# Designs tried in a protein design run: designed miniproteins, single chains, continued (3). Part 51

Each design is a single chain, and the fold is of that chain. pLDDT is the mean over its residues in the fold that is shown.

## One batch from the design tools (miniprotein)

Design m9758
Fold by ESMFold2-Fast:
Structure m9758 (fold): chain A 82 residues (1-82)
Amino acid sequence: EELKKKIEEIIEEMFKNRKVMTLKEFIEEVGKHLNLSKEQIEEIIKRVSEELGLDPNKLYSKEKLLEYIDEIAKIIEEVKKE
């Protein structure tokens, strides 16, 4: 629940100055704010792409990324525990 709130805050901040971003850019920025390693960020990108069927290089709107926020937060928590 704390992680989900932090990700929502990061989304609001990122989308104040832009309309779209790639899934890769989004997870890299979230991971940076959460002090995740490069290896953890790459694992999250891979798992989100594979499990949710999202292209990491495709541009997504804020609304589209928010649709997947629960699943993304779960993957981040799982990777962070390892």
Scores: mean pLDDT 82

Design m9759
Fold by ESMFold2-Fast:
Structure m9759 (fold): chain A 73 residues (1-73)
Amino acid sequence: MKEFYEKLKEALSKYVSPEQAEAMAKKAIERYKTRSLSLTVAVSLGISEQGTKLGLSGETIGNAIKAAIDLIN
């Protein structure tokens, strides 16, 4: 998980600030740790939730989710 968290922050930083990428990555990991969701679903929901709280556009959130899913594959 630690290695995945670092890679996720790096992937997200292409679309958002480093601070925003960290917040989104933390929320994605938090959702996954609840164990009720697959990694892809947990990451998508975490990024969407935190991106919305940060006031990011749907386009930016969509790009961030795509980058995270590409990282999982």
Scores: mean pLDDT 80

Design m9760
Fold by ESMFold2-Fast:
Structure m9760 (fold): chain A 77 residues (1-77)
Amino acid sequence: AKEEAIKLLEKGAEAAEKLGLKEAARNLRQAVEIARKTSVEEAIKYLKEAAAKSKDSYSSSVLGMAADDVEEILKKA
């Protein structure tokens, strides 16, 4: 679960960087660090807060979807 969630977030960050979504990429990378050092649940909370605070609608959408995908991985573990 944790490894799968981290890989999803890392791939999301790479995709966001390629699309020029710098805010999404930065917040996804921060979520990876939170998941590694604290928990996947705290990373989900961070992503939801980042999505709500995002000034870019595309970054907000990407961060929100990543939070939902990671939450599903955690629930199936």
Scores: mean pLDDT 82

Design m9761
Fold by ESMFold2-Fast:
Structure m9761 (fold): chain A 58 residues (1-58)
Amino acid sequence: APETTPEQRTIVRITKLLLDGKLTEEQARQLGKEAGLSDEQIDAVIRAAKATREIAAK
């Protein structure tokens, strides 16, 4: 199976933590920046997590 890049693994991890409510947007930006993600990539991850939460809201 093709391995995901370290950046993709970090994106998945941040998204999961955001969806679970264990991570704030500020913490997500901090972790993304530490992992070498661009501001554009971090913003996209946060936006996607928010959209997913809105769709899956109970």
Scores: mean pLDDT 75

Design m9762
Fold by ESMFold2-Fast:
Structure m9762 (fold): chain A 94 residues (1-94)
Amino acid sequence: KVEEIKKKLTPEQKEIRKAIDELFKILNDPSPPTDEKWKKIAETFAKIAEARGLKDVAEHYRKAADLISTDEKAALEHMRKADELFRKAVAERK
């Protein structure tokens, strides 16, 4: 990451940017979405959430990644809960 003159650059910010770059690399892959690809996406979201201090959100994304190939409905439920928790955290800090 480029920072010519910055007052501070937190480790969390570095991890978030790195994870976002990895996520875009996965999404920009023209191959069809497979269970493995969705698992990597969910794992990347978990890393971003954990870096932001949102441990509950990260846990739900990790559970979704684990379940995506065996129980898609449960995986979707965990994704939904992660989204709800994330929106709650964003609303609370606003």
Scores: mean pLDDT 69

Design m9763
Fold by ESMFold2-Fast:
Structure m9763 (fold): chain A 73 residues (1-73)
Amino acid sequence: DIAHLLSPEQRAVVRAFQARFGLPDDGVVDAATRTLIRSFQRLAGLPEDGVPDDATLAALRRFLEANADTPDL
């Protein structure tokens, strides 16, 4: 897995995203989390590779900040 490649701050973004969509918020980029990331990348106009790269993490952080109180996508 690639969780060990993420900083604690980046892992916190992944955990917040997992929690928003009802996945276990362990910060581990498993198959379910990759599928969710690809769906987000499609909506954000990013390449749908399921990889939490810098562009994807920046977009996720912006999404979470803008939608802090919204449980829906």
Scores: mean pLDDT 72

Design m9764
Fold by ESMFold2-Fast:
Structure m9764 (fold): chain A 81 residues (1-81)
Amino acid sequence: VPAPQVIDSSAKAEPPVVKIGETALVTATAQLRLPDGSVVTLSASVEFTAKEPGIHTVPVPVTDPRTGHSVLVPVEVKAEE
C-alpha cells in the first residue's frame, strides 16, 4: 500500500529547552498527501522527559483517522542540566 507523502511539517516543544527530569510537550503538525490525492493537515503531541543533557530527537506519530496511515515526525528537544 503506498504510504502518505509528507508535503510539509512543523514542530514545537513546550518548553523549547528542558532541564533533566522535566517533561516537555512535543507537538508536530504534518501536511500529508494521501494515496487518493487528497491533502490533510494533522497534529499530534507526545510527552518527553529528558534524562541526559544534549539534543534529543523525539519521533511524534501523526495518524490520519480516516485511513489509519501514520507518519513519524522527528522533533528536536534540547535538554540542559
Scores: mean pLDDT 78

Design m9765
Fold by ESMFold2-Fast:
Structure m9765 (fold): chain A 66 residues (1-66)
Amino acid sequence: NELGEKLAEYMSKELGVKDAPKLSIGELGVLAAQAVGMYVKSMPEQNEYFALEAAFVAATKKRKEK
């Protein structure tokens, strides 16, 4: 859940922050995927994996509705 919250916050900031960082969606996606992969590999917890997936979906939806 810790990584899920941080990734959701990071993506939400990226999508909603007025000061958009130079990080591209592709680069952000790779970074997020690597972080999730490392987290799941080190601590394989299904509940946290599903929480992270839901957070990514919500962040993507918010961006497209703007």
Scores: mean pLDDT 56

Design m9766
Fold by ESMFold2-Fast:
Structure m9766 (fold): chain A 64 residues (1-64)
Amino acid sequence: MTKKEQAIKRLEELIKRMKEEKAPQSLIDAGEQLLTEVKNSKDEDDALWKTESFIKVVEKLLAK
């Protein structure tokens, strides 16, 4: 699996978790928009960095 495929998988899992945790729709929309950007990205490292940054922000906001 490429770095890009791993980023896509992690982002899809995060979006699913956000929906289960009833996160704000704006945050879910932002995640889905980033997923589209990652899928269309020509730079795997940029896609990975954006995915990691978004996950960090979402995890902090959804802190258990």
Scores: mean pLDDT 78

Design m9767
Fold by ESMFold2-Fast:
Formats: C-alpha cells, structure tokens, sequence
Structure m9767 (fold): chain A 73 residues (1-73)
C-alpha cells in the first residue's frame, strides 16, 4: 500500500471543482490530463481526486463531498 499523500487546500478544491463540473472521477481525471501535459503535474493534480474516489466510492457520495469542499473554499 502507498502512504497517503498530503495535498494543499487549493489542490483539493481544484479536484472538487473538476468533479462537480464534469460529474465523474473519470471525466475529471481526463480534464486534468488535458490541462497538465507534464506527467508529474498530472499525477500531483490527480492525487486528491484519487483519494476522494477511494474514500467516497459511490458517485452520490463523492459529488456530495466535492460540493462541501467547494462551499468551504
């Protein structure tokens, strides 16, 4: 198992916004890959999205948490 990474509030909020905008983890991940052509940046920016998907495995739960994160930003 990989250790849990620590992300900035800005990185978490950006992942949450992409989730809300695109409606799924898969579509948000594709958008990150399009915006950040550098593989290291794609991995870094996609990290919070992966953590959210693991912690909130249903589409309803992950979108509800994404809304909460954006509202607190």
Amino acid sequence: SFPKATYTDEEIVEAARLLLEHGSVEEAAREIAKRYGDPAEVIRKGGPLGDLALEYPTPEEVLAKAREIVEKA
Scores: mean pLDDT 74

Design m9768
Fold by ESMFold2-Fast:
Structure m9768 (fold): chain A 84 residues (1-84)
Amino acid sequence: SASLAAGQEKILADIEKQIRDYNLSVDTVKTRLDVAEDLALVGLKIDAELKGIPQSELDKQLAEYKAQAHKLKDQAVKIANKLK
């Protein structure tokens, strides 16, 4: 959880590079991040099932991921708007 915040800054830098390199619109950035969130949530559920993680721990992991994904999307949208 603490390391997720540090990882978020690196991901935002990578997103900024993709926006610049491919001239991505705000709507494209939003759509791609929504798809990435959905895929990551499916991955967390599959990993939890394979590892026998209790539902309470899975719920916590999903909540933490969704909170970080929401912050990432908001910041990515701000970057996209800044670069247009």
Scores: mean pLDDT 80

Design m9769
Fold by ESMFold2-Fast:
Structure m9769 (fold): chain A 75 residues (1-75)
Amino acid sequence: GVEKAKETLEKAIEYARQGKFDEAVKILEQGARDLIFEPGLFALLSETYRRAKELKEKNDIDGMIKLLEEALKDL
């Protein structure tokens, strides 16, 4: 549900703030998988995961945090 998506995004933000990009990306991937039967939430977390992977490749901490905060507002 929405609460699980919120917890996933909040935890990913905490990892991103610590520069733990691998952990942030893994939490988003697992969160999307856990919500596979909730199409809207699955789509939100899957798209967030895809964009987070791109930002990790650029080592863009600020971009990652902004992406995750925007996803959290879209809930």
Scores: mean pLDDT 85

Design m9770
Fold by ESMFold2-Fast:
Order: sequence, then structure tokens, then C-alpha cells
Structure m9770 (fold): chain A 81 residues (1-81)
Amino acid sequence: LSPEEQQREALNAALARAYRELLDWLEAHRDTATEEELRALWEERSRALLEEFADLPEALQARLREGLRNIGAALLALHRA
């Protein structure tokens, strides 16, 4: 893989891991978790990922922000269901 492809794969893997961890947390706390608690946890994880990948090219930074928005929306929809 090219360096750009390796960076993209690392980013995709990190997003998938974050989604899985948050989904597992949501399932474990489904009967007690508030939307506010889910949002706070998601904001914390999003900040950590943005800091981890801060040195990536602008195109990958945009992809990270888009991925984070999509995951956040999906988790909130699942919580509300």
C-alpha cells in the first residue's frame, strides 16, 4: 500500500473501532444511558481521534470529520429507537 492508502486504512480502522466500542457501551447501558451521556462520551472520543490524526493531510481530516458525524448520527438514532 502507498503511504496515502495506509493512512486512509488506519483512519477507517480507527473509525470502525470507535463505532464498535461506543455501540458496545450503548448496548451495555441501553436501559440507563441518557442521550446527554452518549453525546458526552461521543464528543470525548471524537476529540481524541481528531487529536490522534491531527497531522494527516486535509483530505483525510475532512474524511475523519465526515465519518465522525455519520457515526454520531447513527448512535443517536439507535439510542432513540
Scores: mean pLDDT 82

Design m9771
Fold by ESMFold2-Fast:
Parts: sequence; C-alpha cells; structure tokens
Structure m9771 (fold): chain A 80 residues (1-80)
Amino acid sequence: MLSDEQIQAAVDQIVNLPDAALSAGLARAAILDPEMPLRAKLAILEAGLASPNPAVREAALEAGLASDDPELRALAERAL
C-alpha cells in the first residue's frame, strides 16, 4: 500500500515537472502502467487533469479513457 506521501511524490515527479512534454509523457506512461498501483494512477490522473499545462491535461485524459480500469475511465469521462 502506498502512503499519501509516496503518492504526492509520484504526482510531483510526474505531473508537476517544469518540462510539460516530459510531464505529459510520464503521466501517460504511469496511468497505463499495469504495475503502477491504482491509488497512484488515480492521483496522477486527477492531478494531470487539473494541470495548468494543456499538453499534460490532454495526455492524462487520453490515458484515462484508454485505460482498462473502470475507475480511471470514469474519472476521465467526468472530465469531458
């Protein structure tokens, strides 16, 4: 089980990077990674959808909608 601190560190290192293109790519990869815990994927998707960078928001939305996980898809669908 991931701690809230570990989840926040993942968000900071994936979604909140100063390089928007790198952040978008890492967010997409994390959301679609079968080895990433669901709690971390949900936090990364939520933060990505709320990002001030449009490239990060678009990557997060696309990854969430493409996910096989119904919770990730539902979160992405609510952002449409």
Scores: mean pLDDT 80

Design m9772
Fold by ESMFold2-Fast:
Structure m9772 (fold): chain A 108 residues (1-108)
Amino acid sequence: GKAVELGRRLAELGEKQGNREVAEAGREVARAAEEAEKKGDKLAVRAAELGARAGLLALEQGNYEMAVEAARTGAEAAKLILDGGDVARAIGLILRALGLLLELELSK
């Protein structure tokens, strides 16, 4: 699905740019999205998708550290949802990553 495609795209772009941490984070969020899709957990799929989208946006702006944080945050949020964990905390992690991206954008 779309979440898996976005995570794989982040991984491919990280590899192409020689950034191993971005490539690894992209693979991690893609795997989380694949697991979420297999389990039919729509909220976990959306969490992974948001992390991958934020990661791609950060990468387009040259912010590699934020791209890694955003993708990993989405993967962690998806895992928390899949494990029956704190959904509110998972959403909070995604919102934090997006908020940091916005803050950096406005600071440029």
Scores: mean pLDDT 82

Design m9773
Fold by ESMFold2-Fast:
Structure m9773 (fold): chain A 58 residues (1-58)
Amino acid sequence: AAETARNSAIVAATRGLIDAIEQGDEKAVEEHIARLKALGLTDEQIENILKAARDVVA
């Protein structure tokens, strides 16, 4: 189903976002945020992911 492919893409983008935050790569952070938005995530969902990711790396 199309949902499986979308979920895999969201997981991959989320992992890439966490890695980019750990590396301090602001360009990669913005690229992964843009990908998550393109996959249909709301600004609130993306904000929650960013908050959780920063809590892990802080």
Scores: mean pLDDT 77

Design m9774
Fold by ESMFold2-Fast:
Structure m9774 (fold): chain A 55 residues (1-55)
Amino acid sequence: SLAAQVRRALAEGEVGEEFTLTDADGNTLRYRIVLDPETGERALEVTEAPPLPKP
């Protein structure tokens, strides 16, 4: 599951690390772990957007 891969990456990965995740449809997206200095929370930022980005 993509969600499980995301949770694993956030739990195990370090700030600034990039992960390549493949969707069930074969779409490959690259994520970067970002840390908000104010909240201290980790999040994934898409470095390569999907073919149809949504604003």
Scores: mean pLDDT 69

Design m9775
Fold by ESMFold2-Fast:
Structure m9775 (fold): chain A 82 residues (1-82)
Amino acid sequence: MKKKLVSKTENAKVEAEVGEDKVLVTAETTEPLTKEQTEEAGKAAARSAAESLGLKTVKTEILSVEATETSGKAVVLATTEK
């Protein structure tokens, strides 16, 4: 899979690894979010990354999520179709 930085803002960073039918997205934030908010942000980032590549997201799967008082990180696998 090819790793690519998709988006970076002051408070968030999104990286994507693109496969033939899958996109692996790592979404990081420097804001204190709950685990649930971090998961939702990760899923949204995965859909956005797939869409930016001209792919349609069929399914999202949370592989890992970490939420601290100062940061959040979600790793999401998006299964895609053309």
Scores: mean pLDDT 73

Design m9776
Fold by ESMFold2-Fast:
Structure m9776 (fold): chain A 84 residues (1-84)
Amino acid sequence: MEELEELKAELDKLLKNPPKSIADYLTGSPIVQKVARVLLTMPADVDKETLKKRLEEALGFELPDEVVDRIMELRKKILENEKK
């Protein structure tokens, strides 16, 4: 699916150069903006299963666990940067 491949490419880019805040994450493609909006509505300690379900509902397609793990890692890096 084209949208899933776009999301993977954007996540790889963001993981190499994480934004300083989740609001900065709203830059980029519409698919990245959908992910950022879900993250802004979820608690920082949300479990993977709940996050995956919310992301799949927002995006309209099934996400591999690898992609959900990368989204969780990106969020963790952004939150760690905000504490500096």
Scores: mean pLDDT 73

Design m9777
Fold by ESMFold2-Fast:
Structure m9777 (fold): chain A 74 residues (1-74)
Amino acid sequence: MSKVELTFSDGTKAVIETDEEGVTTMKRSDDSEASSVKGPAAALMTGQILREIADHSVERGQDLVELKVLEDGL
């Protein structure tokens, strides 16, 4: 289990969570959009989702200002 929160300069947040089944879920605080992936593709899809968040944030003038680990899965 792991949970990571990303904070952008305009106060927008995204939460990325991976459970023990390897399901990675991403949800944005500014809208109700969420996505989830499972299995070996989860890490690659998480990277792609992070890239999309970063690209959209740049277009909106939002810089990533904080990455916070909320839960550290042992």
Scores: mean pLDDT 61

Design m9778
Fold by ESMFold2-Fast:
Structure m9778 (fold): chain A 83 residues (1-83)
Amino acid sequence: MTPEEIKEQGEIIRENEVEAAKIILNSEGKNDAEEIADIRKQLKELGKEDVLWPAVNYIHIRAAEKGVDVREEAERILAEAEK
């Protein structure tokens, strides 16, 4: 893989994480299952389920590893993207 290809993939991953974080923060639900269902509905409406769902899942995993709420992790991702 060329340095240019690595940079391009990194930019796509970052853009996907930022979009996923925004969707997580806009999601609604009384429990985790309902929030996940709302997230998936939003992804379907955007036509980006195949590209954004892995990013959403990864953010959930990272939040669990850190012992923080998934919304807190999403807010951190958006804050870092503004730097």
Scores: mean pLDDT 76

Design m9779
Fold by ESMFold2-Fast:
Structure m9779 (fold): chain A 94 residues (1-94)
Amino acid sequence: SEDAVKAAALAAGAFSYAGGTTPELQKLTPLERKVARILAENAGKRIPLEDLAKELGVDIDTVRRAVEKVAEAFEKSGLGKVEIKDDYVIFTPK
């Protein structure tokens, strides 16, 4: 969608600067930045946590913690809502 393109562009813009564009985004680790980019690129879509774990080469509990930190950073930065379920995550941009 057009909103997904805008979210991806915003995430790419944040990653162009060391630590991103807001204090919350600036605190993200390299793993959390990869999660943030994947969420932005897949805005409005269900992303299985197993697929994220496989793509990032980490265990599912590590992915879940990273997604929780990214969700907090995105919501505090006014980028949108991140819904985390037991088996998937969805980012809905504002």
Scores: mean pLDDT 75

Design m9780
Fold by ESMFold2-Fast:
Structure m9780 (fold): chain A 60 residues (1-60)
Amino acid sequence: DLVEKVIQLMVDAGFSREVAERYLRNLYREDKDEAAELITGAFPEASREEAIEALDRRFA
């Protein structure tokens, strides 16, 4: 799961899991395109479509 991988990167960077998930959920609701760009920026091998699908599965 691409979203879970981003959450893990944020946890490794010093954020709590709860803070990371809340940040990504809020970003997804405010600007889905920016949320998808964050994921593809962290994992360039993932497509925009895969990033949006992962976000929709978790937060829609």
Scores: mean pLDDT 85

Design m9781
Fold by ESMFold2-Fast:
Structure m9781 (fold): chain A 95 residues (1-95)
Amino acid sequence: MSEVEEILKKLETLPLDVQKRLAEEILRIADSMPDPRLGEAVKRVIETVLKQNDKKGLVETFKMLLLNLLSKDPVVQEFAKKVFEVAKKIIEEYE
C-alpha cells in the first residue's frame, strides 16, 4: 500500500500531457482484457475525462482504477495490477 500511495501522490504532480499518455495506455490495457464489458466501462470513463481536459478528473479516475487492486474479482484485480505497472513506468520515464 505504501508504494501505491507514493504512485498516487506522483500522479497528482504529473503534467496534463503525461496524464493523457497514461490514460491512452489504460485504454490499450482495457482493449486487451478478456471481459469486453469491463473494457467498455473503463473506456467510457477514461474517454469522458479526457474530453474534459481536467487534470484533477484524470487523477481521481486513476485513483479509482488503482483501488481495484483490492478487488476480490481476479479479472478486475489483474486489470488494476497492469494499470499500476504502466503508471510506474510512465512516472519513471517522465522523471
Scores: mean pLDDT 77

Design m9782
Fold by ESMFold2-Fast:
Structure m9782 (fold): chain A 109 residues (1-109)
Amino acid sequence: SLDLPKKPVTQEQIEEAKKELQELSDKVIKNTDIPVLRKKIEEARKEALEKLDKAKTLADIQKVLSEWIAELLRLVAVETAIKFKLDDSLLSDEEKKMIEEIKKEKEKE
């Protein structure tokens, strides 16, 4: 694994990473009932795809995918908290901010 961060990325590796990211995001979007969270997943996917286009090494691809998975898990946690009306004390500050943003968007109609 020590040589992996120094290896230049190929276009095929970028395309494969994009495909995996798109397939995962499509599965999560299908299971997401909250339209605001669906839009946030689509926005996060777009940003991750743009970062993959700029990747120079395999380590760059791994970093983008890891950050994408972490963001996806945060959005899923926010949806779970909303659906089950979980106590705010169990949520991170970032998750609380996402819930507040969702509430504000609902108020705008």
Scores: mean pLDDT 74

Design m9783
Fold by ESMFold2-Fast:
Structure m9783 (fold): chain A 76 residues (1-76)
Amino acid sequence: EASEAERKAFAAALRRELARADLSPEAREALEEAIRAVEAGDVEAHEAAVERLRALSEEDQRRALEVIARAAEAVA
C-alpha cells in the first residue's frame, strides 16, 4: 500500500501531466476523478474511476494511459 506522501506525490504528477495533455472532456473528467481518489486514498472511488476510464473510447483510454505512464515515470 502506498503511503499518504507517495499518493500525494503521484496525484501531483498526474495533475501536471493532465495539464499538458490534449484530452477529450470525458477522458479529462475521468482522470480528474481518479486523481482525487488517489489523493484521498479512497479505494471505492478509485475503483469507480478505473471503471469510468475503461468505459471510454479506445483512443481516449490510450491517451489516459499515456498520462498515467508519464506521471508514474516522473515519481520513479
Scores: mean pLDDT 80

Design m9784
Fold by ESMFold2-Fast:
Structure m9784 (fold): chain A 87 residues (1-87)
Amino acid sequence: MEEKIEELKKRAEDLQNRADALQSEITSLQNESDRLKKQAEAMKGSKIAEENKKRADEVETQAGNLQSELDRLQAEADRLKAEIEAL
């Protein structure tokens, strides 16, 4: 029983570390999107503003996709923790 609990704890810890890494990446992408939007706002009416807005939308979409992956990893980690508690 202890070996099973240790194995599940190790797997949950690994998933949590992966989730933490994704969270950092999402934060970086959100910061880049905000920066691009701010630059587009400062340059209203220019072709550069339209380009920065498009790039911001692309980065925002990428962040959203990673958030979905993070949510999935977090749910899997939570399931493993619940399995440990049920033992």
Scores: mean pLDDT 82

Design m9785
Fold by ESMFold2-Fast:
Structure m9785 (fold): chain A 95 residues (1-95)
Amino acid sequence: SEKERIERFLKRLEEILAQARDPNVSPLERDFLAGAAVLSAATLIVGTENAIRRAKKAGDEETAKWFEEYLKRLRQLLDEFNAIADEAAAQVAAS
């Protein structure tokens, strides 16, 4: 189902977050992981905003509300990945 696909995207992003936070990962690898995750999360945010707009136009308020909760989680993940990417990039530049 659509919800199952979206939940798999969240799970994958959370797995990448755990990998990026691993102290055994090099700063360069962390920068690449977090940077790629930022792009993925940003793309999913745009897609989710479009899904919310479509659901509201269709009068499907319950589906719109579900996507709004999903959007909140994606924005939190984006903020976390941006912070990790910025820190990792600074560490790479210092090397």
Scores: mean pLDDT 84

Design m9786
Fold by ESMFold2-Fast:
Structure m9786 (fold): chain A 76 residues (1-76)
Amino acid sequence: MIERLSPEEARALVDETLAEIDRLASQGTKEAARRAHILGIATYILLSMSTLSPEERQELKARIDARVAEAEAKAA
C-alpha cells in the first residue's frame, strides 16, 4: 500500500523539490531540465496522495510548475 503523506511531510517534500529544481535550473542543461520535469511529476503524484487541503495542493503544484518551466526555458 502506498502510504499517504502527512501535511508536514508533504510541505517538506515540496520545499526539498523546489530547492532541487532551482539547482537544476541553474545548470541550464537539457539533462537538468529533464530531471526537473520528472521530479515535478513525481512530486505531483505524491501531493495528490497527501492529506493537504485541495487549495494548498493546487498552490504547491502551481509553484512546482513555475520552477520546472524556468528550468526548461534555461535549457532551450
Scores: mean pLDDT 79

Design m9787
Fold by ESMFold2-Fast:
Structure m9787 (fold): chain A 81 residues (1-81)
Amino acid sequence: SEIDELRERIDKADALALPHLSPAAQARLRAANAEIAGLLDRAKAGEISMEELYERISEVERALRRQTPVAEFLAIHDAAA
């Protein structure tokens, strides 16, 4: 399903990023992922639409970027390149 494919993509991205993050940044990423996992479960249950799911994930990602120092954010991008 689209939701299962999205979950797999997030898991793969996290596996690449986690080794390059501070413990505090890892904790923030895990918290964001837990929130996204809850949203994916709600979408699967039919409680929210796919449009609402993507909007909410975007909000979580924006919040994570605001909480992450620029240096840590750049390190994640450099590791992914």
Scores: mean pLDDT 74

Design m9788
Fold by ESMFold2-Fast:
Structure m9788 (fold): chain A 65 residues (1-65)
Amino acid sequence: VTLKATVKEDVTLEGDNPLTLKKGEEVTIEVHEDGETVTVTTKDGRTVTTKLIDLIPILENVEEL
């Protein structure tokens, strides 16, 4: 499942490659088959793999693509 969302606040996601997201930034989120792991992709092509539960509180306007 692929999601689109907007970042609510500046945050650094700790994962395989730490990624700093800024408030108002649009991200694409690929939910892995376990339903717990996600790959976040920024508009500039940077990616991080993290846990969905760590991401949900900092996102708004979440929609399925």
Scores: mean pLDDT 78

Design m9789
Fold by ESMFold2-Fast:
Structure m9789 (fold): chain A 68 residues (1-68)
Amino acid sequence: MSEGEKQLDELVEDIKNGKIKSVDELKNYTLKVGVGGGVETAKKRIADALGVSVSDLTGKIKIITYGR
């Protein structure tokens, strides 16, 4: 697995376990995803786990891309 995929999986698990309860808590997290459209997929997975819309995540979590 890529590092970004692992970080995304861990963040989603934290949400499901109640460790992260609101979108405001996501502002403390930075997620690194690979160049090639991973940002949109990451946002959708997080939104689904929290039971919110993707638009509710705007400005709440830092998602950056990395590449070679």
Scores: mean pLDDT 73

Design m9790
Fold by ESMFold2-Fast:
Structure m9790 (fold): chain A 65 residues (1-65)
Amino acid sequence: SVDDHLAALRARFAREHPEHAETIDAQLDHVRAWAARRGWSEEQAIAALDTVAADELGRLAAEEA
């Protein structure tokens, strides 16, 4: 489910990037709420969450490099 996927992403960021977890959690919540409001499918909502998560991981990797 979308909520299971969201919980897994939250757990991952809390474990791997605890200093950014609150900000990323807020962004993921925003995407979830927008997807629900727009009537997006479960597949579309999951894809959007994955895109945001990948974008954030990319930024963190670039900053550290």
Scores: mean pLDDT 80

Design m9791
Fold by ESMFold2-Fast:
Structure m9791 (fold): chain A 59 residues (1-59)
Amino acid sequence: MEEEQQRWDRIVQAAADAARKALADFLKENPERTPENISARDVAVAKAGAAAMRAELAK
């Protein structure tokens, strides 16, 4: 049986992995370093992290 701390660590790791992947994917699609792309990148990363956290919380 997992402790709450172990479950939280797994959720955080999943969120970090998803955020890192989203960052890499975004930079591949949007290599131009404009203020709009920087803002959109941050939103995409946050959304990916949040989605991964929700998926882990559903388990």
Scores: mean pLDDT 78

Design m9792
Fold by ESMFold2-Fast:
Structure m9792 (fold): chain A 77 residues (1-77)
Amino acid sequence: MEEIDLDVYKALMLIMAAVEKIAAERAQSRGDTEKAELYNKAAEEIVKLAEESTTLDQARENLKKAVEISRKVDKEV
């Protein structure tokens, strides 16, 4: 079950990264390059956290970091 739980946490982080990537594309389509760059950086950081998650404990901690990254971008944008 730990392996399935790990995959779920990694999937959640990748979904979060995809949402940030979509936000970046929408910002870019509006000509807001600065906001697009902030969203793209957030997406890249979250993907890295997902890729670095090799245990359930790491994935839980990295999911918390991913949530903080998303909240920080929302505050800056």
Scores: mean pLDDT 82

Design m9793
Fold by ESMFold2-Fast:
Structure m9793 (fold): chain A 61 residues (1-61)
Amino acid sequence: MLSGEEALARIREVVREFLETGDFEAMRRRLERIVRETAPEYREETELYARIALHEARQLL
């Protein structure tokens, strides 16, 4: 399972890929997977960051 630091690094990579591709659904699916694979103690924090990233991405569409 992912640590909080590893989960954040993966979220940053997903955001970078979205900026290159514009594929919102790919971003959403990847973020959902990252949250699921995150250790329970970091899952709430990771889910919050994923939600913020999705909200900001939606504003760019």
Scores: mean pLDDT 85

